# Designed miniproteins, single chains, continued (4), part 28

Each design is a single chain, and the fold is of that chain. pLDDT is the mean over its residues in the fold that is shown.

## One batch from the design tools (miniprotein)

Design m13002
Fold by ESMFold2-Fast:
Structure m13002 (fold): chain A 94 residues (1-94)
Amino acid sequence: AEELLKEGEKLLLEGKLEEAIELYQKAIEEDPNSPVTAEALTNLGIAYLGLGKYEEAAEYFKKALELDPNDGLARLNLATALALLGKEEEAEKV
């Protein structure tokens, strides 16, 4: 799972968002209840933000926060996704 996270992060940095999504989904499938899964969910959200898929991005950040409520990156990006959806009141609550 960690190797898939590293490869996915490289693809995110290269702007290969759809390929990064595939690797993060595989990482989640390998270890669905681990800290690796929380990180993969946050990175899936980031990839979906990059694709302009803000609703999907928000859902992945919410799932990441269910596994790791102290993930400041997921919380910040959730607020961003909600604001981009015009859900500013929900973004303020994050």
Scores: mean pLDDT 79

Design m13003
Fold by ESMFold2-Fast:
Structure m13003 (fold): chain A 68 residues (1-68)
Amino acid sequence: MEIPPGKLSVLESLILGLIAKGYSQREIGEILGLSQATVSRHIRRIMERLGLKNREELKEYAKEKGLI
């Protein structure tokens, strides 16, 4: 499996930072003006692009990249 150069969109980076801070999909949607379904779809796409398996790995990735 090939992972792209690790560049996330501004929106994807914001979603990751909010996940790392412990916000739920609903809360992230309210903060960013998005539906919960839209936030969930972005989270799934980020995980697939980065080869991450769960939300805990996603939080660790955000910390390592300084997104929080």
Scores: mean pLDDT 73

Design m13004
Fold by ESMFold2-Fast:
Structure m13004 (fold): chain A 71 residues (1-71)
Amino acid sequence: TALDTIDRVIAYLQARLARETDPEKQAVLREAIERLKELKEEYRNGAPDDEILDRLSQLVEETVGRLEALE
């Protein structure tokens, strides 16, 4: 389900954050986790799976781009 996918991504990002020592990257990871938690609430409030998965994909791409910019 979309919820299971979001939870898996949150777990991955939390594991990344736990190993991250760069404070700027930590901020990016924390922001991404918070936005994903907001997305979970939208899903719980009845947003369709397709919309949630599209927004999840966009958020992941944005987060990767922001992390790459900090290399």
Scores: mean pLDDT 85

Design m13005
Fold by ESMFold2-Fast:
Structure m13005 (fold): chain A 53 residues (1-53)
Amino acid sequence: QLVLDVQKIIRHFNLTATPEEVLRSFDYDGNGTLDAAELAHYLKILSNIRPRT
């Protein structure tokens, strides 16, 4: 499920954003589905803002 997948990513990277905000920030495709390619793109961006200690 998209929302649960996004929440897992938020938890993994210790983000403060809501799933809705995360989806809007990277949903350049606008199709409402988090594809593997879209997820990889999002994770690539998040790798630059990893949780600190």
Scores: mean pLDDT 58

Design m13006
Fold by ESMFold2-Fast:
Structure m13006 (fold): chain A 61 residues (1-61)
Amino acid sequence: SERRQRLLELVREAVKAAREGDVEKALELVDELARLGGLTPEEKQVMKEHFKSMAEESKKK
């Protein structure tokens, strides 16, 4: 399905942004993921914290 392909693409882009230390871009992509994937506000918050942590850890290397 097109929706599944778009969600997978957004996940890949969010992971890439986080690995590059781009916190702002990673969080924007998580917001889009939550909107298209129908996540609850609580699920979105957990994902944002996870990707923010990944991006900050990547910047330390």
Scores: mean pLDDT 81

Design m13007
Fold by ESMFold2-Fast:
Structure m13007 (fold): chain A 86 residues (1-86)
Amino acid sequence: MKEIEKEALVAMAVLTVAVAALAARREGNEADAALLEEALRRAAELADRGDYDGAVRVLREAAARVRDPEASELLRRAAELVEEAK
């Protein structure tokens, strides 16, 4: 896989989590929004450093902690995208 394809997968994962966080905030789910925003920040930092295993772990841990099943599913999807980028 080319580097541009890996960067695209990471960008799609980041966008997926960002959209989930925005949706949670718009629905007034402040607890899930905070968890999604924290997961986004930490996963993006780890991925930027090339620590894709760390990014996947952060996203999967967040998926287990969020209350909304749709947000959990989006986090698992984002983790799969980062895993494909490895």
Scores: mean pLDDT 83

Design m13009
Fold by ESMFold2-Fast:
Structure m13009 (fold): chain A 70 residues (1-70)
Amino acid sequence: SSTFLDMLSALVSVVGSKFPLERLFEIAREAAQMRENGSSDEAIKKKLVEMGLSEEEAREVVRTYNKLSA
């Protein structure tokens, strides 16, 4: 779905050098699933931090995703 691709694009732009591609796919899938299930931006940021992003990286991923999906 477009949600997965937009989330993956946001992740690659913010933390693409931090994680291997397979891990970026895992993170994008989890975050996209949460978004499709109606999770809040705060819940998604919390999950991104649990998966290894910093608070600031997670905030920037959600911000970037929202711009791509607008």
Scores: mean pLDDT 87

Design m13010
Fold by ESMFold2-Fast:
Structure m13010 (fold): chain A 61 residues (1-61)
Amino acid sequence: MTPAQILTRIAGALQAGDYEKARELAREAGVPEEDIEKAIELAKAGDLEGAVRVLAEALRR
């Protein structure tokens, strides 16, 4: 699965407010826990774009 496909799936879960599914998908993709928690914090604050950016940066490493 490409990084773009992974990001789309995680973004969908975050937009739906399904943070448990978002954590599961991000862990499966190899995103560090610190970046997962930061992304969820941003999504809860309404900054979905910022959340996706954090995850995209983690996946490019």
Scores: mean pLDDT 81

Design m13011
Fold by ESMFold2-Fast:
Structure m13011 (fold): chain A 79 residues (1-79)
Amino acid sequence: MSPEEKIASLLTAAALHVIAAEISLERGDKEAAKESVEAARENLEKAKKLMEEYGIDDPEAKKLIEKIEKRIKELEEKL
């Protein structure tokens, strides 16, 4: 897998974990939501690290990272 493909995969995983956390909160399951938020954060930080390590300056990926990070922070504030 190319570095770009790895980053895309990690960002997709982070986004899916954010969605899982939102669903868990809607169901009143704060513990499951917290676990999903932590998984989302982990995948996001891995994606950021790969972008830094490979010197990837992709404006679309950076915007997606900012969007996911904002949603993670909003979820963390609710937990």
Scores: mean pLDDT 86

Design m13012
Fold by ESMFold2-Fast:
Structure m13012 (fold): chain A 58 residues (1-58)
Amino acid sequence: SAAEEAERAAREAAERYGLDEESRRKLAQGTKDMALSGMSAEAAKAMGEQEARLAAEE
């Protein structure tokens, strides 16, 4: 499903950017919720990638 695809991509992005487990869970859930709200998997993945990058720059 789009939600599962977006969730998986968000977890992978969080790992790639070196986020901790709590941040990975929050990002994965947020990205999944975007897909469940009608956002395409591609758009949700892009938003998740951006959030992971911004969190890593904190």
Scores: mean pLDDT 79

Design m13013
Fold by ESMFold2-Fast:
Structure m13013 (fold): chain A 87 residues (1-87)
Amino acid sequence: MLEELQRREDELAERIRAAVAAGDAEEVRRLVEELERLAREAAEAELERLRAEGASEEELEERRALAEERLAQFPALTAQLVAAARA
């Protein structure tokens, strides 16, 4: 599952790069929304895997906090990539 999610993330990153180069701001916004959803799914899958492997409550809390911090960066990423596509 995680390997498949990483592959999808890589594919989306390539498509975002192509959309920025093409100046397609609307496609960039749509693809970044898909990337955010995928990143959230990947974070949940990682926490489930760690829990199944017997990770401590402390480790799970730390990993959850890191995931939330990363997800909080998406609005800024969307704004910057859309601006780059429109330049």
Scores: mean pLDDT 81

Design m13014
Fold by ESMFold2-Fast:
Parts: structure tokens; C-alpha cells; sequence
Structure m13014 (fold): chain A 63 residues (1-63)
């Protein structure tokens, strides 16, 4: 992708703030940017919206 993954993830959250997938994507973008503390925060936000979100749980456990 020629555009920033982080920018795309931020825009997804702005368009779909109640989607756990949008927050999970933002967490992944921050993790890829080398910011695990922010990644953890956004994975936790995804779990607030969907407590059964296995991908977010796995990523939190691996941080």
C-alpha cells in the first residue's frame, strides 16, 4: 500500500466507531508502527465492543 496503514485505520475508526474490527485494525496499525502501548489500548477498545473477539485477545496476550 502506498498510503499509510495507520491513516487508513484511523479513517476506518472515524467511519465505524462502533465496529470492533475498526478498533482492532487501529491496534494492528500502531503495533506495526512500533507503538505496542497504543496497540494494547485499541485492542482493549475492540474487546469493550466485542468481548468474544478472539483475535484481539490473542494479540493482547502476545504483547
Amino acid sequence: MSSSTLLSAEESVKRNPNSPLSWYGLGQAYLNAGQPDLARKYYEKALELNPNFERAKANLASL
Scores: mean pLDDT 80

Design m13015
Fold by ESMFold2-Fast:
Structure m13015 (fold): chain A 71 residues (1-71)
Amino acid sequence: SKAVELLKKAMDLLSQKKYDLAIEYAKESIRLSKDPHIKALAYDVIAQAYLNQGKVEEAKEYLEKGRKLRE
């Protein structure tokens, strides 16, 4: 599945501290996925990337989106 491949790439980019690229790949994974678990993981990647950039408000928004999908 393309969405899972994009999510794995986003997580890899996050570990390399390539935060803007990690966000882009995670957003593409969300766009292509209908699976709420994949979307929630992608939102967590985006939130972690924003936190590492000091963008606390953006990070909080994406953490909330991910939590809602786990309910």
Scores: mean pLDDT 88

Design m13016
Fold by ESMFold2-Fast:
Structure m13016 (fold): chain A 75 residues (1-75)
Amino acid sequence: AAQQAIELLKQAKAAYKAGDFKQAEQLVKQAEQLAAQAPDAAYVWYLLAEVYEQLGDHERAAELRAKAEAIEAAR
């Protein structure tokens, strides 16, 4: 689950760089769904936050970053 989410996020970043923002958004949504199946994978939540920030959703990015930090601190 976590590895699949990371792969989708890599594809989302590539789509964003290519200017395909709609595909990037769809890939991010799929990665978020997979990340929910591996909630303890803080790194995946950090990557999700980065991609949402690049898409302009700063509020969602901040929420996901805070979640990643909480997971990491709870170790």
Scores: mean pLDDT 76

Design m13017
Fold by ESMFold2-Fast:
Structure m13017 (fold): chain A 62 residues (1-62)
Amino acid sequence: SRAEAERISQETADWLRSNKDASQKERAELAARAAAEVARLMGVSEEDTAAILALYEAAAAA
């Protein structure tokens, strides 16, 4: 559902922002898994999945 996708996105962004010291691999794997799950829940294209991943990376930098 949209609400579930929004929750996953928010929780993932919050984790990345709070765990900047985590390994690049761990952070990348979490972001990729979350983006894929959100894409499946929202029925988005592979291109949109890349955009979701970019949002997590931007949130981690903030």
Scores: mean pLDDT 72

Design m13018
Fold by ESMFold2-Fast:
Structure m13018 (fold): chain A 66 residues (1-66)
Amino acid sequence: MKFRVTFKGDIQKQIGLVLRLLGEPFATVTPVSDTEYIVDFSGDEQKQKEMVAELKSEPFASVTEV
């Protein structure tokens, strides 16, 4: 599944979350801009659901399915 992730405000938290996503074997991260990324989740469905829920819970990130 593909999601557009847009970050606003907290650069330190943005960097930490992007690095975490880049380390995950079930996620492919493509930068669109300094604050916008496309994340494609594949493989482990449970890990995908947990990561998407975490991204949606963060006030510094907006997540939209594409």
Scores: mean pLDDT 80

Design m13019
Fold by ESMFold2-Fast:
Structure m13019 (fold): chain A 73 residues (1-73)
Amino acid sequence: MTEEALKKAREVLEEKGLTANSDEEILDRLHDLAVAGDPAAQEALKEYLKDVIDRMTAGGRAGAAEIAAQLAA
């Protein structure tokens, strides 16, 4: 899960000459690059967040959407 975002993060880091020993460390480095304004890092981070949200809501999609709708009313 989020494997595509992690692969993109690794590619971005390798192009910058950076390395990381874990997927979480890779994401932390990617986030730092994204907030610094790197567009490739920003795109990879956006995809990671979309995947996380989709996965998180896969089990509770209806419930989460229902709560959001109730709060918006």
Scores: mean pLDDT 67

Design m13020
Fold by ESMFold2-Fast:
Structure m13020 (fold): chain A 72 residues (1-72)
Amino acid sequence: SKEELKKELLKLIGEILDLIGEIIELEKKLEKAKKEGKEEEVEKIEKEIEELKKKIEELRKKIKELEKELEK
């Protein structure tokens, strides 16, 4: 029912917030790596951030689908 869909929606929102937290931590590491001239570490961190952003986009699409189902 709508209550179950709302719980699933809140769970997905929580997962997005966790991923945003991971990105913030990686961005701090990225700035440090850039200042230290660690080009290989910079590339690795940038790739990890990009992968996390893709996961967030997938979760956002699932949220949009659940929101449409909640309108029924």
Scores: mean pLDDT 86

Design m13021
Fold by ESMFold2-Fast:
Structure m13021 (fold): chain A 70 residues (1-70)
Amino acid sequence: MGKKVADEGIEELRRRGEEAIALDPARREEIERLTNEAIGEINALRDDVEKAQRAKEEGLRRLDEIIEEA
């Protein structure tokens, strides 16, 4: 059951990362790295729904901080 949650979390992180890059293109490399790190963490936790959701929330929070600083 964690597979569906992980897939949806990855899509949401990719979308948020693209939005962050659009708002602050100078931080593209940093944003891409943070997005990929969060995706990798979710993939490692895909069989644990609660941990995968937590990893998604932490990744989104970090991307939102970049957007707010922009």
Scores: mean pLDDT 77

Design m13022
Fold by ESMFold2-Fast:
Structure m13022 (fold): chain A 82 residues (1-82)
Amino acid sequence: SEEEEMLRALDELVRTAREAIERAKNGQLSKEELQEFLDRLRAAVDVLEAWAKENGASPEIQARLDELRKLVEELEKLVKEM
């Protein structure tokens, strides 16, 4: 289903964002690499939040979007401190 495909895509974004945070904290990503990742993630989350507002999101989708927004905020703080 479209929802199952969306949930898989959101779970992959969450996983990738968490891995980026861990790699940055361990010195495995430069500030420039993390900034590029953050810019792309922020753009994707903005589009997905707009989609969810227009189409309505299940609680499962909304939970992933809320988690992604928190990860964007954590990444923004991390980049600023690098």
Scores: mean pLDDT 87

Design m13023
Fold by ESMFold2-Fast:
Structure m13023 (fold): chain A 73 residues (1-73)
Amino acid sequence: TADELAETGKPVEGYELAIKENPNDYMAWFKLGQFLAREGRYDEAIEYYEKALKLNPNFALAKENLKRLKAEL
């Protein structure tokens, strides 16, 4: 787990820092949602995708990912 985070360049830590510095960074919310979805944490991923869409309603990629996750659940 720690080795996987090191190999992926610590994406969660980086995105959490970006959100802390700018809570309106819809891309950071979206990227964190993608990471959570890959980890199987779908409920959290859905919440983060919805946050990204609230900040940028025209973000087509977030809309599609949210739709796909809701269809699987």
Scores: mean pLDDT 73

Design m13024
Fold by ESMFold2-Fast:
Structure m13024 (fold): chain A 67 residues (1-67)
Amino acid sequence: DEIEKAKQIIEENKDITDPNEKLNTIVKALVDAKIDPLVITALSNEIAEVTGLPVSEVQKAINKALS
């Protein structure tokens, strides 16, 4: 259920043109929706695929948002 909610948030932000803006928007939206931090971290590969950014950059953004 939380995984499905998180994936829906990722899908809703697919049309953002800038990869870094898309990454930051997705991560912030997931945190604001109170998705479990472990679920957000587990979706780092999917977020990397959607944004076109390296997984390392996605993980850095997630870690910063969860701090």
Scores: mean pLDDT 83

Design m13025
Fold by ESMFold2-Fast:
Structure m13025 (fold): chain A 62 residues (1-62)
Amino acid sequence: TPEEEYRRAMREAIAALNALPPEEQDRFVPLVDEALSKRDDPTAAAEAFRKLVEEIRRWRAA
């Protein structure tokens, strides 16, 4: 369901954030806030959390 997809994407995003040093986690707080603002639309929220994971991955690769 969209809600299950949302929960999965959120768990993956939390895991990715927790892998970062605490000082670097603050960099991604605005993207977390954007994803949370979409909680009324589980599909959009899941997409936002997946985007957050990709941004973390891209930042780590740079």
Scores: mean pLDDT 80

Design m13026
Fold by ESMFold2-Fast:
Structure m13026 (fold): chain A 110 residues (1-110)
Amino acid sequence: EKELEVLKKIIDSMNELTKLVFIRILLANARKALEAGDYETAIKYAEVTIELSKDYPEIQAEAYRILGEAYLKLGDKEKAREWFRKSAELYEKIGKTEQAEEDRKLAEEA
């Protein structure tokens, strides 16, 4: 995605606080789209958030969870399970055991 490469360059020129605020806005937009039933838009925002949040594992884990939920709603159970597992792994790495367990259950139920 050419637009994502441009966004990465712009974000890399920002200070850390501005970068985090921008990434959190993208995550919030992904969540709002998911809640509104706009699963394609939710996937788009979540994918961009994942690419930009590699240094922010908690944000990346939340974005993986949104992808899992969106794909589950679209009927793609295999992709849903994959993203829930990735979310669980990140939450486990940062000591968020309850969130990791929730995501593992979502993967099992998908």
Scores: mean pLDDT 86

Design m13027
Fold by ESMFold2-Fast:
Structure m13027 (fold): chain A 85 residues (1-85)
Amino acid sequence: MDKFQAALKAIQLVLEGRDEEAGELLSRTFGIPKELGVEAARKALEYVKDQGLTPEEAAEVLVKELGIPREVALTLANAASLLSL
């Protein structure tokens, strides 16, 4: 599974309340702590879906607030954007 597919799967798992599995997948894929990965996925959904930020804007906020790498933030934000209904 490539990194973008992993991000899509992790966000879907978070939407289903399966935070343990989402965190484990994000930790294995991106090397970030499980809890931080879940928080980043939830915030990416919030910023993109609820606040209407672009993936680039959401990624900037995630980097600033959570200290995750920009490439990880952008991948999660793009995945959240694709899963927006």
Scores: mean pLDDT 85

Design m13028
Fold by ESMFold2-Fast:
Structure m13028 (fold): chain A 117 residues (1-117)
Amino acid sequence: MVKITESGGGVVAEGGSATLTSQISGIDLARSGVAWQGERPGRGLEMVAAISHTGEAKGYDPRVAGRATISVDREKNTGYLNLNDLERADTATYYGVAMDVETGEVYWGEGVDLTVV
């Protein structure tokens, strides 16, 4: 069974930073791409950042480009999203996502709230 548990949210001041983590079990991240999706109040899910299973390709939403870094620790089976120079518009529920490159199955976490004040 694949499970994703997010942490690192909470209330943060504008101009501060946050590191969101997705602890992933039941799938090896050597076989999985990792992404972060954000859901703002009244908006659908939007891609924030993604990294390929090899780590060779990374993508970022233009809203966070230059302020965000996505990374993976394969020994800990953990994904990270580091957000710097936080804006009030970064207030959202963030979901860790893993995609099995062999099956194409997509797994979602329960979400973590980040509020920028």
Scores: mean pLDDT 86

Design m13029
Fold by ESMFold2-Fast:
Structure m13029 (fold): chain A 60 residues (1-60)
Amino acid sequence: MTPEEIAKKVKEIEDEHVRRHLAGMPPEEVRRQFEEDVKKLAEEAGISVEELLEIYDKYA
């Protein structure tokens, strides 16, 4: 998975997080699902959550 692909997927996760919040999902559930989505992407990419966020910041 390329850094650009990771950055795009992180943006999609952020958009979905906002959508869940606006749809009236409880804040604790929204946060939990966001954390899970980020962890799953990091695991799929074979990197840490910290490294994933660094990649996003670089390409955002």
Scores: mean pLDDT 79

Design m13030
Fold by ESMFold2-Fast:
Formats: structure tokens, C-alpha cells, sequence
Structure m13030 (fold): chain A 55 residues (1-55)
């Protein structure tokens, strides 16, 4: 699910935020979407960012 994906990405961000940012940009996220994802603390809101970026 998108929430499971978001939870895993937020865990990766906590371990390695630079790698997480680079991977988001490589997947086609905008700079704004990548920054929003890195700043997010709530899994459901992170899942919404993923849904928007993956359209």
C-alpha cells in the first residue's frame, strides 16, 4: 500500500536523509515534493505526497 511505502521511506529518511532525497529526485519527484517528503512526520500525509508524485 502507499502507506506501507511511505512508512518505509520515512524510515530510510531517518537513517539517511541525503540518500532518500536523491532517490526521490531520481524517481521524478520535484524538488518541492522531495523537500515536503523529507519534512513530513505523518505516514498518511507522506502517502499523499507519494500518490501525487507518482501520478
Amino acid sequence: SLEDAAANILKLRDEDPELTRALALAQGFSEEQAEALLAETDVARAAKILAEALR
Scores: mean pLDDT 82

Design m13031
Fold by ESMFold2-Fast:
Structure m13031 (fold): chain A 98 residues (1-98)
Amino acid sequence: MSEEERKKLIEEFKKWFEENKASYDARRQALADEILPSARERMRKALEEWAKKNGVEISPEELERLADRHAEAVAQMAADLIVTGEEIDKFLKKLKEE
């Protein structure tokens, strides 16, 4: 694939994405909200295991604060990756149908 063909594909994807941005943002937000409780639990467990492995004593309050802080970022990142993957798949399918 030529560099010019690659640039055109990226440009077409950006245009297609902009046209679907409102739907993308709504789905990403809904998925992030769905993932958040699971992300919070996983972050809490990961932080607890990290503290145990490194001999660090962490209070339950500090553990919860750190878990909450990182869980939201992880949930948003996971939702963004999943929805971006779905949009890429839709774009690739559209290209095959043209």
Scores: mean pLDDT 78

Design m13032
Fold by ESMFold2-Fast:
Structure m13032 (fold): chain A 82 residues (1-82)
Amino acid sequence: MSAEELIERAEELNREAERYLKEGDGEKAVELAREGLRLALEALRKAETPEEVARAVGVALRSIGILAEAEFLYGESGDASE
């Protein structure tokens, strides 16, 4: 995949992660945001222009923000009583 394709897919995954976060599915939100971050970092490695670098960094920061919010709201260990 090109850097542009990786950025676009990472942006899509972040949008889906935010949707799941709002729905209360922290586990799915974390899964999607982690994948989005992975793709954004790969895009950064493949970036050939300053614009691509800026976009990849922006998407990566968004993924990190989603992960931080999911951890704050739901926690990795949860508080779920069965």
Scores: mean pLDDT 80

Design m13033
Fold by ESMFold2-Fast:
Structure m13033 (fold): chain A 74 residues (1-74)
Amino acid sequence: MEGEKLLAEGRVALARGDYERAVELFQKAIEVTPEEDKELLARSYRLLAEAYQRLGDTEKADIYRKKAEELEKS
């Protein structure tokens, strides 16, 4: 449940335009999520990619978008 709570807090930060805070929260969500929870990991990587895109870090956004796609294929 901690990963889902961190995702919810990250989405609030993202909606408020606090993109650096959103990145921190989504990274923490990934760190606490078990490898077996591919759905939560994929959602976390998707949101992390969006936060990086909003920060103008298109290279990191692309990396994390691809990580999410790989998990969604599993």
Scores: mean pLDDT 84

Design m13034
Fold by ESMFold2-Fast:
Structure m13034 (fold): chain A 61 residues (1-61)
Amino acid sequence: SHMEQGERYRAEAEEAAARGDYATALELYGKAIQHYQAAGDTAAALETLERAQALQAQRDA
């Protein structure tokens, strides 16, 4: 389902971020957001977007 795919991409994004692979993490967060939106889970999509924005800010510090 789109919800399950969103959760998988979010988990993969968090693993990539933990490894310091921020470019891959941001791409995977983007995929997670698309799947959460397709599932109609606006809250999960917004939370994932906020995490991606925070990661972007930390990467460029």
Scores: mean pLDDT 85

Design m13035
Fold by ESMFold2-Fast:
Structure m13035 (fold): chain A 55 residues (1-55)
Amino acid sequence: MSVEERLVELVREIAEEKGLSEEEIERMVQTARDFAREAPELAARLVEHEERRRA
């Protein structure tokens, strides 16, 4: 998986845990895609940190 795909999957999981609406989840997913494209190094570190924390 690309960093973008991993971040999107992580964001969906967090949003579902928080009980966000489908519209809010889609907004967060779009933000995650933009973030991963704009700052791939920071996105990768965020994904690694959260995956490690949730493992």
Scores: mean pLDDT 80

Design m13036
Fold by ESMFold2-Fast:
Structure m13036 (fold): chain A 77 residues (1-77)
Amino acid sequence: MEELLNEIKEYYKELGLLEEAIKAASKSKDSGALTLAGMLAAELGDYELALELYEKALEIDPNNEIAKKNLKELKEK
């Protein structure tokens, strides 16, 4: 199980797709891009990174309903 997750992460890393997308979005001043990066981090099980990204998205746009909802759901886990 852990081996399969590591293979998926390595595949995305080799493509420069997921990690670079998260890294680029985390440096963004766009609340939507930060929210998307947070959603991707949460899907990978990195809930700490997802929390940081949603909080940063809300610092930029406090009315971002998607980031608010996802942050609340993540904190309730």
Scores: mean pLDDT 71

Design m13037
Fold by ESMFold2-Fast:
Structure m13037 (fold): chain A 89 residues (1-89)
Amino acid sequence: DEEKKKKIEELEKEYQRKKLELEVEYGVELLKLAVESVMRHREQGLSPEEALERSRRELEAKVEELERELKKKLEELEKELKKKLEEIK
């Protein structure tokens, strides 16, 4: 039973690591898209305020898309953890 406990702890630790990696990847991609959008609008001669506002609106749909993808990946990761935990029981 001590061996089962160690395996459970290792699986939960790996799950938390992978979850954090997915959340970090989401944040990095979101930041990259935001910066690229603002820079593009600035190159088009928009003021900083107009570039930010237009980029915010443009990225709203992309944010929703990325959030849906992240949620799906997190749900798949949770399913994998549950399956592996059931195999140990």
Scores: mean pLDDT 82

Design m13038
Fold by ESMFold2-Fast:
Structure m13038 (fold): chain A 62 residues (1-62)
Amino acid sequence: SASEEALKIIAEAEKEAERARAELDEPEARRVERELAARATAEALRIIGDEIDKELEERKKK
């Protein structure tokens, strides 16, 4: 489902942020974490929104 896909994107971003914390200096890691979180959230919301739109379109068929 779209919700599952959105959660997967967030989980991947969390894993990447953890890797950044291990490999980068703290200031750079914090910047990467913020950027990843913003991107993952925006993408997740887009996927959920698209799924809602599709459901509404299906209901309007005929």
Scores: mean pLDDT 77

Design m13039
Fold by ESMFold2-Fast:
Structure m13039 (fold): chain A 58 residues (1-58)
Amino acid sequence: MKPKIFKATHVSDDGARTPAQLAETQRLVKEAGELAKKLMEEGYSPGEVGLRIQQRLA
């Protein structure tokens, strides 16, 4: 048992989040991952993949 090691588990802002906000964040992460994989398969460089993901999601 090491309770001191778990301080980092709740250093973020816990509470006041709606399930909708969490779901939106998860959707964006999933879309970014799928888009990155497709762009790399199409021959884009990692730098261009990052730029295109940012353009697509924001």
Scores: mean pLDDT 65

